# Designed miniproteins, single chains, continued (5), part 21

Each design is a single chain, and the fold is of that chain. pLDDT is the mean over its residues in the fold that is shown.

## One batch from the design tools (miniprotein)

Design m16745
Fold by ESMFold2-Fast:
Structure m16745 (fold): chain A 107 residues (1-107)
Amino acid sequence: GSQLELVWEGETAVDDAGVIRARLTGISTARLSAADELEVLASVPAAPELGDAEFASGGELLGAIVRQAVEAGLLSPEEARAFAEAARASPALPPELAAVLERAAAA
């Protein structure tokens, strides 16, 4: 099915204490077709707050990305809530976002 995806550009690293350091350059929305083809819909530069920031978890990082996407008009508040809830439920974040970005970069 068609699903809205939130993707990001930049670097993330986890230190020995489990703190995530993010250096993001951009945020995009994309749609996966029924054939799993990624179509980029819109892109914005990352806010300065995401260009060099530390987060205690992947959920906090995704929360910050989702907030900027809403502020930039990439996501509705309802879509942002769905992404935030999914982020809190996932123990594997941010690898899923990395996988979506890798598919977008390969296309």
Scores: mean pLDDT 65

Design m16746
Fold by ESMFold2-Fast:
Structure m16746 (fold): chain A 111 residues (1-111)
Amino acid sequence: AALAPEESPAAAFARAAELVVRGGPAAAIREAMDAAGLNEGGLIALLQTALQARVTDEGVLEALKEHVAGFDGPAVPHLLEALDALGAGDFETARRHLEEAARLLEAAEAA
């Protein structure tokens, strides 16, 4: 692999995930998500990271919710419900919605 001086999308994703886990500022999380060029699959992966870290921070969840709301697709309602469940500390409901979001994305990509 060629060495690039600028941040790669993968490195930006790793930075976004670290900021989410640490409860970093919403603006920094949003910038990292934009730099990562997140699609619906990337959003599902980032929300799964938030679930594993049991993130309940309102500022972090609002930053994720704002970014998710910018997308159109069958997974979006489930991503929003997963974020609401995380804010409530209902990690099992969040997991179920993320699993459904992943299933719907796979079905859409197969079509």
Scores: mean pLDDT 81

Design m16747
Fold by ESMFold2-Fast:
Structure m16747 (fold): chain A 56 residues (1-56)
Amino acid sequence: MVEEARRRLEERARERVETEGLPREEALGEALQELSREDPEAAARLAEEYAARLPP
């Protein structure tokens, strides 16, 4: 389910920012790569969503 995957992505990105000091964009990229290995369909959809929300 995309919403569950989104929550997992956001949680992992937040954890990387807080514990590893990564910028949010980099943390999101890493979380998306990790999610892509577990759920490639949800990862692709979320990547498209975040690209629309956060202009480059």
Scores: mean pLDDT 73

Design m16748
Fold by ESMFold2-Fast:
Structure m16748 (fold): chain A 84 residues (1-84)
Amino acid sequence: PKAPVLSEEQLARAEELARRAEEALAAGDLEGALAAVEELARILEEAGETEAAAKLRTLGEVAVLLAQGKEAEAAELQAKARAA
């Protein structure tokens, strides 16, 4: 498996965004968590890791749906992502 090659600056920003997403989810701030995940996905896309970015976005959306109690929608999104 090929790991993404991030610059030192991109890696530091990614770590900050990951922490922000985790804190937002723990606080129930679903909008803030999704925003942080979206910025992380953009950094991965800029590094050429398009598949990793898409997977990260899907995992973020699934986490939000599960936090909202929308288990059926979360399962459907996971199935759709695996088919792509």
Scores: mean pLDDT 75

Design m16749
Fold by ESMFold2-Fast:
Structure m16749 (fold): chain A 105 residues (1-105)
Amino acid sequence: DLEKELEELKRILEEAKEVAKEALKNEEKVIELLTKYYMVRFGMSPEEAEEKAKELLEKAKKDELEGIASVLQAVLFENSDDQEKRDKLLLMIAVISGEEAKRNR
């Protein structure tokens, strides 16, 4: 049922935005987690990773999907020990990233 699948995607998208809003209540922690993520996964210097983290935080505050996905990635990085939370966050990130890709085409 295409309509049910579209409604489910919309539900996941809205839940992802709410998770990002909660994380954004502690902006310093989000910057710290994103900085560590970019250093570990992409080999960025601390200075480059922090600048990237700040850029993505500002995008998330403007409800830009790239920023929202990045905040969810920071939450995922902190919750690596909880498989159920990781699985839910990975699904949210995939949905947000898919919508961002569609809008930028």
Scores: mean pLDDT 81

Design m16750
Fold by ESMFold2-Fast:
Structure m16750 (fold): chain A 97 residues (1-97)
Amino acid sequence: DPEEVREQRYELALEVGALKRAGESEERIRELLRKMGFDDEEIELALELETPGELMLLETAKRLGLSVEEIRELIELQRSDVDKAMEKLKEIVQKRK
């Protein structure tokens, strides 16, 4: 069920956010990010993220095969203008055959 999978990923993103706010060890946060399927470079970016939505955007862009640099640009765009972020994501997706 795609909705159930999305809910599970969002729940995990919420847990990561809660641990960051609670001042939990970086090691614990990294373990949860690895459970989400992120590699070491993606984890470094994820540690800079502030919202579950940003973490879900990272997860989605990762599945699309985007580089850490491309994902970072998308997240910065989403923070300033969500419509521009969606337009940039569309452009990137069109480049991936």
Scores: mean pLDDT 73

Design m16751
Fold by ESMFold2-Fast:
Structure m16751 (fold): chain A 80 residues (1-80)
Amino acid sequence: GKKVELLEEKYSGSEANKLGDLLFLLERYDEAVEAYKKAIELDPNDLDAWLGLARALLALNREDEAVEALEQAKEIKAKE
């Protein structure tokens, strides 16, 4: 990939992650989950997006899915 395209994908992922954070603050947890999933699709190594997804899933009482998201976040952190 080109470094410019990688940088733009990371920016788009960051925007989706920020949208997820805003939706979470508005208590729109289902929409926050979708925004964080989009951030992860754009950057699967975005630790913050995985943590945000887990938090939104916990707010929806979707604990099993939240644990899976936390396990992915742990694997990403271990690579650093």
Scores: mean pLDDT 77

Design m16752
Fold by ESMFold2-Fast:
Structure m16752 (fold): chain A 84 residues (1-84)
Amino acid sequence: MIAENIAAGIYVSLLQLTSPKTAKAIFDSIREELLELIEAGRYDEAIDLVRAAIEPHLSKEKVEELIKNVRKSLENGRSLEALL
């Protein structure tokens, strides 16, 4: 499903900015809620959930970079659908 692909992309982005152990711990803590929000089309809330989960573990600069990548991934999926 498309939501699972978007969630996988978010996990890959976490792996680029932090250790695999930290990335897995963060992702596992939000995975179920994140999938529900994406499936419901609640993308802003999905972004807010990711931000809240990463802020205790990452610097402000890394938080903003990850959120930028997450937002771009969500918007790219919508842009492709709108072009069809």
Scores: mean pLDDT 76

Design m16753
Fold by ESMFold2-Fast:
Structure m16753 (fold): chain A 78 residues (1-78)
Amino acid sequence: NLGYFYESKGNYDKAIEMYQKALEINPKDELAAYNLGNILEMLGKYEEAAEVYQKVLEVDPNNVIAKANLESVNKAIA
């Protein structure tokens, strides 16, 4: 819930920690990776978001969603 998250700004750091821990436990948790990447993009941390999507592609090189998100983030960095 993006609206709820916006109203509760203090929860961003905790959400980032939670998704990072989820990916440490299960590197194939694509949903956790997409949620983490989305939060990082909202905070303007495009390089960190790109790293998250790259790790998804290391697990599944043909993941269309991760490729599209990585391309979008790389355009923002460039």
Scores: mean pLDDT 75

Design m16754
Fold by ESMFold2-Fast:
Structure m16754 (fold): chain A 69 residues (1-69)
Amino acid sequence: MTPEELRAAAVARAEALLQGMEQQNALLQQQMDQWRAQNPSLQPRIDRLQAEMQRALAELRAALEAVKA
Protein backbone atom coordinates (compact mmCIF):
# COMPACT_ATOMS: atom_id res chain seq x y z
CA MET A 1 0.00 0.00 0.00
CA THR A 2 1.46 3.39 -1.00
CA PRO A 3 1.48 6.32 1.48
CA GLU A 4 -1.17 8.03 -0.69
CA GLU A 5 -3.39 4.92 -0.74
CA LEU A 6 -3.03 4.53 3.03
CA ARG A 7 -3.90 8.22 3.59
CA ALA A 8 -6.94 7.99 1.25
CA ALA A 9 -8.20 4.83 2.99
CA ALA A 10 -7.71 6.31 6.48
CA VAL A 11 -9.39 9.61 5.52
CA ALA A 12 -12.36 7.78 3.96
CA ARG A 13 -12.85 5.68 7.11
CA ALA A 14 -12.44 8.71 9.40
CA GLU A 15 -14.99 10.64 7.29
CA ALA A 16 -17.50 7.76 7.58
CA LEU A 17 -17.02 7.54 11.36
CA LEU A 18 -17.33 11.31 11.83
CA GLN A 19 -20.48 11.45 9.66
CA GLY A 20 -21.96 8.69 11.83
CA MET A 21 -21.07 10.61 15.00
CA GLU A 22 -22.58 13.83 13.59
CA GLN A 23 -25.81 11.97 12.72
CA GLN A 24 -26.01 10.37 16.20
CA ASN A 25 -25.32 13.76 17.81
CA ALA A 26 -28.29 15.30 15.93
CA LEU A 27 -30.58 12.59 17.34
CA LEU A 28 -29.06 12.97 20.81
CA GLN A 29 -29.65 16.75 20.72
CA GLN A 30 -33.36 16.12 20.05
CA GLN A 31 -33.54 13.69 23.00
CA MET A 32 -31.64 16.11 25.25
CA ASP A 33 -34.06 18.93 24.36
CA GLN A 34 -36.91 16.72 25.60
CA TRP A 35 -34.89 15.73 28.71
CA ARG A 36 -34.25 19.44 29.47
CA ALA A 37 -37.98 20.23 29.12
CA GLN A 38 -38.87 17.44 31.57
CA ASN A 39 -36.08 18.32 34.07
CA PRO A 40 -35.63 22.13 34.35
CA SER A 41 -33.20 21.75 37.30
CA LEU A 42 -30.78 19.88 34.99
CA GLN A 43 -30.85 22.50 32.18
CA PRO A 44 -27.37 24.01 32.92
CA ARG A 45 -25.79 20.52 33.01
CA ILE A 46 -27.56 19.40 29.83
CA ASP A 47 -26.60 22.68 28.08
CA ARG A 48 -22.95 22.16 29.03
CA LEU A 49 -22.95 18.55 27.78
CA GLN A 50 -24.52 19.60 24.45
CA ALA A 51 -21.98 22.44 24.06
CA GLU A 52 -19.02 20.11 24.79
CA MET A 53 -20.28 17.52 22.28
CA GLN A 54 -20.71 20.18 19.56
CA ARG A 55 -17.18 21.49 20.28
CA ALA A 56 -15.64 18.00 20.15
CA LEU A 57 -17.30 17.23 16.80
CA ALA A 58 -16.24 20.62 15.36
CA GLU A 59 -12.64 20.00 16.46
CA LEU A 60 -12.65 16.49 14.92
CA ARG A 61 -14.05 17.92 11.66
CA ALA A 62 -11.35 20.63 11.59
CA ALA A 63 -8.61 18.05 12.27
CA LEU A 64 -9.89 15.81 9.45
CA GLU A 65 -10.05 18.74 6.99
CA ALA A 66 -6.47 19.71 7.95
CA VAL A 67 -5.24 16.17 7.13
CA LYS A 68 -7.03 16.36 3.73
CA ALA A 69 -5.23 19.63 2.88
Scores: mean pLDDT 83

Design m16755
Fold by ESMFold2-Fast:
Structure m16755 (fold): chain A 100 residues (1-100)
Amino acid sequence: SEKVEKLVEEVKKLILEMTDESQGKFLKIFIEKVTEYAKTLSEEERKVLEGVVGKVLKAAHEARKYKKENKIEGKEWSDEELEEKAEKILEGIKEIVEEA
């Protein structure tokens, strides 16, 4: 869907702007937030969530490979900045799950 494609593009851009350390922290925060959100969902909604999260994680992995091949390092992000970005991505995921 168009919303999933936009979300994937946002995640790729974020990963390209982050150092490897910031990427690791971001993904950890993101997964923790997704895990908590999943506890509030039905089994059917969790399957939609799994599909969207899978695409997001694939996008992050592809962006990470691209960074290494092109020697793009990005910058170190604060824990506060990482929390804000993880929350924004989660809100996009929530919209997709609610519409499914």
Scores: mean pLDDT 85

Design m16756
Fold by ESMFold2-Fast:
Structure m16756 (fold): chain A 61 residues (1-61)
Amino acid sequence: HNEKGKELYEKGDYGSAARHYLEAIAEDPNDAEAWRNLGELLKKAGATELAEKYFEKAKEL
């Protein structure tokens, strides 16, 4: 899930990338990489404050 999400993010398909990261989190809520990747996506979308919270979540895992 994370690898496919990153590939989609690199291609600029942020919606599909987000779906794969969310699926990774649904499968394993302690997947720090998925939380970090979703944070990067939110930062790219301009949701900087929310991205910081997701990065914090990833650091706690």
Scores: mean pLDDT 78

Design m16757
Fold by ESMFold2-Fast:
Structure m16757 (fold): chain A 65 residues (1-65)
Amino acid sequence: SEIEELEKRIAENPDDFRAWAELGRALAAEGRYEEAVEAYRKAVDLAPDDPYLRAQLAEAEAKLK
């Protein structure tokens, strides 16, 4: 699956912020918002000056109760 492929990519290169962001998006598409938030937080930590990553994180966090 896309999620498994992204997790393998991250295992090989944990500093790949794009892979973390794509993982967050894929998890959010499946309604797995808590896991999506964790993935987006990692992407933001790796690329804190990217406003799109912060916006995606905020959107995913807004889905949590």
Scores: mean pLDDT 85

Design m16758
Fold by ESMFold2-Fast:
Structure m16758 (fold): chain A 71 residues (1-71)
Amino acid sequence: SAAELAEKIGVLALSRHNDEEIAKIAGEIAKLNSEDPEVIELLKKALEALRAGDTETARELLKKALEIAKK
């Protein structure tokens, strides 16, 4: 689910990660076709921010995605 993916990205933001781990989560996001498109876009942006080393932006985007996904 979108909430589970947001949690996984959040965990990566707190630890060392590699491109393979990020690519795996990106693949899981691509399978969320039944979710709100806004949630999918926020999760993609959070993952991009994490790739760039911007953990604060990633956390803000994840918070927004979770608020929408839980409704």
Scores: mean pLDDT 71

Design m16759
Fold by ESMFold2-Fast:
Structure m16759 (fold): chain A 93 residues (1-93)
Amino acid sequence: SAELDEIVDLLDEAIRAIRAGDLERARRLLEEARALLEASDLPEEVKALVRKALEALEKAIEAKKAGDELEAEEELGIAALHVSVAKELADKL
Protein backbone atom coordinates (compact mmCIF):
# COMPACT_ATOMS: atom_id res chain seq x y z
CA SER A 1 0.00 0.00 0.00
CA ALA A 2 1.35 3.41 -1.04
CA GLU A 3 -0.25 5.05 2.03
CA LEU A 4 1.35 2.51 4.40
CA ASP A 5 4.74 2.87 2.64
CA GLU A 6 4.63 6.67 3.18
CA ILE A 7 3.77 6.25 6.89
CA VAL A 8 6.53 3.62 7.32
CA ASP A 9 9.10 5.96 5.68
CA LEU A 10 8.17 8.66 8.26
CA LEU A 11 8.49 6.13 11.12
CA ASP A 12 11.91 4.98 9.82
CA GLU A 13 13.06 8.64 9.74
CA ALA A 14 11.71 9.10 13.31
CA ILE A 15 13.71 6.06 14.52
CA ARG A 16 16.90 7.55 13.01
CA ALA A 17 16.13 10.92 14.62
CA ILE A 18 15.59 9.27 18.04
CA ARG A 19 18.90 7.40 17.78
CA ALA A 20 20.64 10.65 16.77
CA GLY A 21 19.09 12.46 19.79
CA ASP A 22 17.08 14.84 17.55
CA LEU A 23 13.92 14.42 19.63
CA GLU A 24 12.18 17.56 18.31
CA ARG A 25 12.50 16.27 14.72
CA ALA A 26 11.32 12.83 15.87
CA ARG A 27 8.19 14.35 17.47
CA ARG A 28 7.37 16.27 14.26
CA LEU A 29 7.77 13.09 12.18
CA LEU A 30 5.48 11.13 14.53
CA GLU A 31 2.83 13.89 14.35
CA GLU A 32 2.96 13.78 10.52
CA ALA A 33 2.77 9.96 10.51
CA ARG A 34 -0.25 10.05 12.89
CA ALA A 35 -2.06 12.61 10.70
CA LEU A 36 -1.50 10.46 7.58
CA LEU A 37 -2.58 7.32 9.45
CA GLU A 38 -5.88 8.80 10.68
CA ALA A 39 -6.65 10.29 7.22
CA SER A 40 -5.80 6.97 5.47
CA ASP A 41 -8.18 4.30 4.16
CA LEU A 42 -6.03 1.51 5.67
CA PRO A 43 -7.87 -1.42 7.36
CA GLU A 44 -8.52 -0.81 11.08
CA GLU A 45 -6.39 -3.87 12.02
CA VAL A 46 -3.39 -2.30 10.20
CA LYS A 47 -4.09 1.11 11.77
CA ALA A 48 -4.15 -0.47 15.25
CA LEU A 49 -0.67 -1.96 14.73
CA VAL A 50 0.73 1.37 13.46
CA ARG A 51 -0.80 3.13 16.52
CA LYS A 52 1.07 0.64 18.75
CA ALA A 53 4.29 1.47 16.86
CA LEU A 54 3.63 5.21 17.40
CA GLU A 55 3.06 4.59 21.15
CA ALA A 56 6.36 2.66 21.40
CA LEU A 57 8.22 5.47 19.55
CA GLU A 58 6.77 8.08 21.96
CA LYS A 59 8.05 5.92 24.86
CA ALA A 60 11.46 5.69 23.11
CA ILE A 61 11.59 9.53 22.94
CA GLU A 62 10.82 9.82 26.68
CA ALA A 63 13.44 7.15 27.53
CA LYS A 64 16.03 8.93 25.34
CA LYS A 65 15.20 12.26 27.04
CA ALA A 66 15.72 10.59 30.45
CA GLY A 67 19.09 9.15 29.29
CA ASP A 68 17.78 5.56 29.41
CA GLU A 69 19.44 4.23 26.24
CA LEU A 70 18.49 0.59 26.98
CA GLU A 71 14.78 1.40 27.40
CA ALA A 72 14.92 3.58 24.25
CA GLU A 73 16.35 0.71 22.14
CA GLU A 74 13.79 -1.74 23.61
CA GLU A 75 10.91 0.58 22.61
CA LEU A 76 12.45 1.10 19.13
CA GLY A 77 12.51 -2.70 18.74
CA ILE A 78 8.85 -2.95 19.81
CA ALA A 79 7.94 -0.25 17.25
CA ALA A 80 9.85 -2.05 14.46
CA LEU A 81 8.04 -5.31 15.30
CA HIS A 82 4.59 -3.66 15.10
CA VAL A 83 5.52 -2.01 11.75
CA SER A 84 6.70 -5.38 10.37
CA VAL A 85 3.42 -7.08 11.43
CA ALA A 86 1.38 -4.18 9.95
CA LYS A 87 3.16 -4.58 6.57
CA GLU A 88 2.62 -8.37 6.55
CA LEU A 89 -1.07 -7.97 7.46
CA ALA A 90 -1.62 -5.27 4.80
CA ASP A 91 -0.12 -7.58 2.12
CA LYS A 92 -2.72 -10.28 3.05
CA LEU A 93 -5.76 -7.96 3.15
Scores: mean pLDDT 90

Design m16760
Fold by ESMFold2-Fast:
Structure m16760 (fold): chain A 67 residues (1-67)
Amino acid sequence: ARVTVEADPAYAGEVVQVITSHGGRLLAVEGNTLTFEVPDDGMAGLEARLNEATGGKGGTFTIEPLE
């Protein structure tokens, strides 16, 4: 699955750590937008964990599953 996160740079490291801990990999960084590839089994609860890690201030999360 492809995950795009619009995050404040102050939280970017925490976003990367959470997603990579779920088997994701960073594909691109464009300003405040981080694009990752995450296994489908890693997607369950990912938004909740990102919100917990950032205190709900990590930015906007857009999840686009493969197909």
Scores: mean pLDDT 71

Design m16761
Fold by ESMFold2-Fast:
Structure m16761 (fold): chain A 50 residues (1-50)
Amino acid sequence: LEVEELNDETAKKAFKLNAKKIVVKKGYPSGTEVTIQIGAFTKTFKVERK
């Protein structure tokens, strides 16, 4: 299986592009799920905040 479009590396790149809207949402507790949409694909990350 090769899901490069839905892997952590691809999601991180799209996260930096689209996460201008997501990153501004500060105050998320640790473990909060952040969904990244890459065209037709989505990837969820857990936010670590302290």
Scores: mean pLDDT 49

Design m16762
Fold by ESMFold2-Fast:
Structure m16762 (fold): chain A 58 residues (1-58)
Amino acid sequence: MRLARATAAVPATSPETLEFREGDLLEVLEEVDEEWVLARSLRTGRSGLVPKSLLEFL
């Protein structure tokens, strides 16, 4: 399992993007492109697109 930590909080503003809080642990499911990953929140169980710039890969 590839893990990343969120470095900022993002509200749910789009059905395609994942809502997360600063410090949330995310499972990286897929690299979509150079700027975005598909990830699953371990806190909420939801999946969505996350900008790589807001992640610290563990």
Scores: mean pLDDT 80

Design m16763
Fold by ESMFold2-Fast:
Structure m16763 (fold): chain A 76 residues (1-76)
Amino acid sequence: MLPALSEEEAAAEERAVVELFEKAIEYAKAGDTRKAASLLAAAGILASSLANTSERAEEVMELYREKAKEVDEALA
C-alpha cells in the first residue's frame, strides 16, 4: 500500500482540493469551460488520492460530488 499522509499533509491536500473546486466554479461562471473542466479533473484526481490515503475519505468524496454539481449548474 502507498504510505499514508500525515494529518498535516492530509489537511493541506484537502485545502488544495477545495481551492481547485472554488476556482473551477469561478471559471465556469466566467464561461471558461476548458479551465473549469481541467480544474475539476485535477480536483477529482487529488480527491481520489486523498480518499485512498486519508481517514476522511467519505467527507472528501461527498465534497467532490457537491462541488461537481455546482460546476455543472454554473456551466448550464
Scores: mean pLDDT 73

Design m16764
Fold by ESMFold2-Fast:
Structure m16764 (fold): chain A 58 residues (1-58)
Amino acid sequence: MSPLEKEVLELIERAKAGEISIDELEKEILRLMLTRKASDEELKRVEELMKEFLEEYK
């Protein structure tokens, strides 16, 4: 996994554990995507992970 994917997955796991809110998760992931020059492949992967998490959660 890329460092970006790993950080996103760690944030998702923290949200699942109730350590951070969904709002904070979304803001942190957006921040990572904007500040780290991610490839289109990495951005697509992150988007799919977030979509799955959010659709299953709410």
Scores: mean pLDDT 76

Design m16765
Fold by ESMFold2-Fast:
Structure m16765 (fold): chain A 70 residues (1-70)
Amino acid sequence: MEYVLNIKGVTDPAGIKDAVSAVRGTVRSMVMSGDKASVVVDVPDDRVADLMKALKDKGYEVVSLEPAHP
């Protein structure tokens, strides 16, 4: 399913792509605003927890996670 991630502490956006790829997801779009990123990802529903852990392990702060579609 597609999700919108709002992330803080982004010094290297490549880490976001790596985390999404590690859970077999796809980055659809990424918009940067300073140290913040708004990222649309397509991730299997059962892998969302793994994605959140991968981002946290890389030092990113996930502010919000929202379904992109109903």
Scores: mean pLDDT 79

Design m16766
Fold by ESMFold2-Fast:
Structure m16766 (fold): chain A 74 residues (1-74)
Amino acid sequence: SAVTRAFRLLTDPSASIDEQVAAIKEAVEEAVKEKKYDLALLILDAGIQRARDAGDQAALEELERLREEVEKLA
């Protein structure tokens, strides 16, 4: 599943932040489509922490905006 791939990439030290963000976005889309909003927020929180740890401001801002959109659906 897209969710499994996202968590695998988040724990992979060889994966780029761009690959991790792309996988997170796919996983969030899948979770939202299934109305699993708590799961989507969990994935986003993990991604936000990863972007913060990497110092990637663009990735952080993108994931935080997506989190706000998902919260409106929950």
Scores: mean pLDDT 84

Design m16767
Fold by ESMFold2-Fast:
Structure m16767 (fold): chain A 67 residues (1-67)
Amino acid sequence: PEELHREGGRELTRGLRAFEAGDNKKALEHFEKAKRLFEEALKLDPNHEPSRVALEYAEKQVEKLRK
């Protein structure tokens, strides 16, 4: 789960940078990738607290950017 969490964190960072650059489409794609990676980490370890917190954040960003 730690490796998937780290990959999700990298995608989360890419999403934030895309958003700051004004590319909402790329930001959404990266946040959706982060969400999937954190979900996979939680399938391997349902008690992985860092992935639970990160998943909630990624879900919030995806909801904000959906139009």
Scores: mean pLDDT 82

Design m16768
Fold by ESMFold2-Fast:
Structure m16768 (fold): chain A 87 residues (1-87)
Amino acid sequence: MTKEELLKDFEEYDKEFEAYEQRVREQLSPVVPDELIDRALETLKRAIELERKEVEEGKEQPERPKVLEELRRLQAEIAAAIKAAEA
């Protein structure tokens, strides 16, 4: 794929992801603390923005690995909260 095609895909993912974020928040609010949901969604948006910058500039962003680690930790916490609610 060309760089232009990738950037267009990011724009489309961003719009679809915004709607998905609202559904996730609605569904998770009963079992996951709002602060955790907010932090996870903000961290995910940051990761997407850094990925877009990497594609645009053709260079790895120095913050990306840390943001991805934080995102993974937050996703694990959310998954654990959902699992606990299922039990």
Scores: mean pLDDT 73

Design m16769
Fold by ESMFold2-Fast:
Structure m16769 (fold): chain A 75 residues (1-75)
Amino acid sequence: SREELMRRNLEVLLETARRHGNEEAVRLAEKALEALDAGDFETAERYFLQALFSLPDEVREETLRRMREIAEELR
């Protein structure tokens, strides 16, 4: 489902952000999860994208690769 994919993507993003000590990405990813839990998918997606693009290029590339793997698993 769209919610399941977003939640798993946010979990990967949050784990990666924490591992790299990116406090801004952690904050934004946590806000995205709060919005998702509240049923506000539009707000969740906005914070998710902000968190993703706050990551350095190399870290963002790694994160996107993991997200593609998750999308394949949920097909």
Scores: mean pLDDT 85

Design m16770
Fold by ESMFold2-Fast:
Structure m16770 (fold): chain A 88 residues (1-88)
Amino acid sequence: SEAAELLEEYARLLEELYAALRAGDLERARELAEEALRVGARLREALAAAPPEERAAALARLRAVLDAFRAAVLADPAALANARRLGE
């Protein structure tokens, strides 16, 4: 499904964003954050059009992906410091 494909792309972008944050590559991290924002918007639209059962499953998976990303950044002092810089 379109929602499942976009969710996989979104998860991949968050993994790459975490790697860029760990490496201190702020230019790459900014590019990935912008791409994740665009893919996230498309995913939101695809989820709105999805059947209720598919939407519920995809939202549960999206929550897990976001929780894992947040936990990884919070556990990594370098990634956390660089994430704060992106938010400036």
Scores: mean pLDDT 88

Design m16771
Fold by ESMFold2-Fast:
Structure m16771 (fold): chain A 64 residues (1-64)
Amino acid sequence: ERRALAEEIRARIEELLAAGLLSPEEAQQLLERLDKMEAEGVSAEKLRRFARRLDWEIERRLAA
């Protein structure tokens, strides 16, 4: 479950970087945060919230 969520978030970050919606530095920071969350054993709910917030922020940027 958490592994699948982490993979989905990682793919999303990569997609956003490829689309030019994230700088390489921003993408690196997000990936490092994801890695830390996985290492710290945060709940799946926190990972899901992180993914939702990221998706919302990106949709907002796409609208610009």
Scores: mean pLDDT 78

Design m16772
Fold by ESMFold2-Fast:
Structure m16772 (fold): chain A 79 residues (1-79)
Amino acid sequence: MEAERRAREEIERLKREAYERLGRARSLEEIERIVEETGRRAYEIALRLLGDEEIAEELGRRAREEPLRRALEEGLAGK
């Protein structure tokens, strides 16, 4: 319970921070770094707290994709 709740909270915070950083990104390279970094951190958090590699991989993938997809929809990417 506690570990799952903390993992969810930390990963949601990471995705929110990534979305904000993507809105301020000034280059495609910066966007790529933010996406890579966010996915890796989410994977590490999920693996450490939940101990399930399959779930950690899925949460890491979603943490990479969701903030970027939202930023692209809002027109923030490509600055």
Scores: mean pLDDT 78

Design m16773
Fold by ESMFold2-Fast:
Structure m16773 (fold): chain A 63 residues (1-63)
Amino acid sequence: SDAERAAEAAREAARRGDAAGAGTAGWQHILFGGKEYGRRATEAAARGDAEGAAEYAVQGSKA
């Protein structure tokens, strides 16, 4: 699904230390029918928390 693809992209970005990329993937999850976790991923990325952004995006793909 698009949500699962976004979550994988967020994880990959976090592994590179790319907080902005992880947040972008979370935002796309929200736009494609994401959950509250997608919004939290975007907020974490805005704070520079790449690992938190990826974790929230992954949680959103499970819900």
Scores: mean pLDDT 64

Design m16774
Fold by ESMFold2-Fast:
Structure m16774 (fold): chain A 64 residues (1-64)
Amino acid sequence: SMSEIQEQRKRLLEVASKALDALLDGDKEKFEESLEELRKLAEESTDPEIRQEGLNLVETLEGL
């Protein structure tokens, strides 16, 4: 449903925000943990748009 997709997108953004905060704090361990959580959320999604958005967020954060 659209509500479930919105909830998944919100979760991706929350985890991406945690990863960015860890990166800015220089906390490499927490950054890597957050990236793994983000990848898992993307890979476990059955929605191809959410999967792509999550993987794009991982790629963007890894490229920083």
Scores: mean pLDDT 85

Design m16775
Fold by ESMFold2-Fast:
Structure m16775 (fold): chain A 59 residues (1-59)
Amino acid sequence: GLAEGALELIEKKASDVELRVALAEARRLGDTLTVEALELALQGKYEEARELIREHLKL
């Protein structure tokens, strides 16, 4: 799903372009937790982003 895809992008430290594309999709779908995680990743806060998305996925 969208959150699982975002976790993969965060864990591989994806490019800004990939993160922004995923962020636009998350905003379109109203997935506020995935939006917050991707915004953290765009700020270079990959560990915080990873923890937030893992909690959302109950990992």
Scores: mean pLDDT 85

Design m16776
Fold by ESMFold2-Fast:
Structure m16776 (fold): chain A 89 residues (1-89)
Amino acid sequence: MSAEVQAALQRASEGASKLVSATSGLLSIKDAREGAELMKEAARRAVELGDQATVDDILTMAREVRKIAEKNPEVKKLVDEVLAHIEAL
């Protein structure tokens, strides 16, 4: 795996972690927005690198976060925006 692909996966994981923590109230909605942007950037980078497996991993990550975010409508909206962005790539 290239260092660029690993960096994209790490960025997506950091974004997912922020969204999950914001859902439980450990982080703010501002942190949730930053997490959403990290996931969007990571997915765009994976597409630019032509790595469909990494795009699929990020999409799977976003879907799992969406299930957790059902408990917080504001965070769920941000995750829905991430999924829509990835699907539009």
Scores: mean pLDDT 86

Design m16777
Fold by ESMFold2-Fast:
Structure m16777 (fold): chain A 72 residues (1-72)
Amino acid sequence: SADDRSQQVAALVKEARDEAARMLAAGAAPEDVIAELTEKLTARLVALGVPEENAERAARELAQNIVDELTA
């Protein structure tokens, strides 16, 4: 259902945020964190049924927003 998908996406975002926070705390550059998260999130969004053409864009936007929040 849509609610189940929203819950899966929320869990994915939480995991990505925790991973990004760890990488940034370890001294990784923001652009490197965005690149790594984009790759991982793209694969996970495709697994959740997002079309590949949209998954890369959505993953990039999610990665950018997460890193922007953590570096603000």
Scores: mean pLDDT 83

Design m16778
Fold by ESMFold2-Fast:
Structure m16778 (fold): chain A 97 residues (1-97)
Amino acid sequence: RSSIRDEPEPVSEEARRLLEEAVEAAREGDAERALEYLLEAAREMGNEGTVLAAAVALVLLKKGADPVEQLEFVARAAENAGDEELAEAAREAAEAL
């Protein structure tokens, strides 16, 4: 069904930009910023499960949890939710750290 406004949603331009920013932040060694961008991307995509996973990961990271494990946790949550683009970005962010 493509009777929504505009063309099929290829992950909104805003969500795609946020995913790119997340990977870039991880390349700079900033896992907290990467998770913040992934959280905003999940909100733009409207996936409550991935939003919750990203929020939990961000809180755990701020308490000293391993950043790679938190990014992998978000990637798995996104994958389970069908957010393939976000799952890929989270995995790339984990590998970039």
Scores: mean pLDDT 80

Design m16779
Fold by ESMFold2-Fast:
Structure m16779 (fold): chain A 78 residues (1-78)
Amino acid sequence: MSQREALLRSIGLAIEAIGLEFEAERLGNKEAAEKAREALEKALEGIKAASEGNVEEAEKLNREAEKLNEEARRLLDE
């Protein structure tokens, strides 16, 4: 993955996490909100890593953020 691709992916994951946290809080699902918040933290770290040229670290953080967003979605769909 290029530095630009890693950065854009991190940004997309951060936006998704913000939306999931908002929905989880609106529904009173604390566990989903916590997972979305963790995903946002990982995505923001990914943005920083990608901006600094650390593509491998950004890709790792993006994978962690994706898993946390998936867990948040799963909790909201229950």
Scores: mean pLDDT 87

Design m16780
Fold by ESMFold2-Fast:
Structure m16780 (fold): chain A 53 residues (1-53)
Amino acid sequence: MYELTPEEIERMKAAADAAPTPEQARNAVRQVLKEAGVPDELIDPLVDALVAP
């Protein structure tokens, strides 16, 4: 699995904190991971690990 940079982690936290619902937080984190170049097959497991329901 990827080691994310501190900058990527901070962007994910900011995106999740800005989201008004858990589903939007998951979508925001997914977007940051896609922009970071994480493969699609790893995105959903990482979102589930970082933004628990």
Scores: mean pLDDT 72

Design m16781
Fold by ESMFold2-Fast:
Structure m16781 (fold): chain A 71 residues (1-71)
Amino acid sequence: SIEEDIKALAELLKKNAPPELVEMVARRLLRRAGVSPEEIAALTLEQLLERAAELAKELGMEEYARVIREK
């Protein structure tokens, strides 16, 4: 689910996981949220994380949104 992907993304960031794994989860999250593949392909990792944090905030997951923004 989208909520599970947000939690997974935050945990990966807390653990300083490899950027490639962080990017994979962020791309999957945005695709599930209805962002087009073309838009996702154009985003940098920083922009992917910004969009993921906005989505987390919209879903009421403010603590996770803060973790995602902290990098």
Scores: mean pLDDT 85

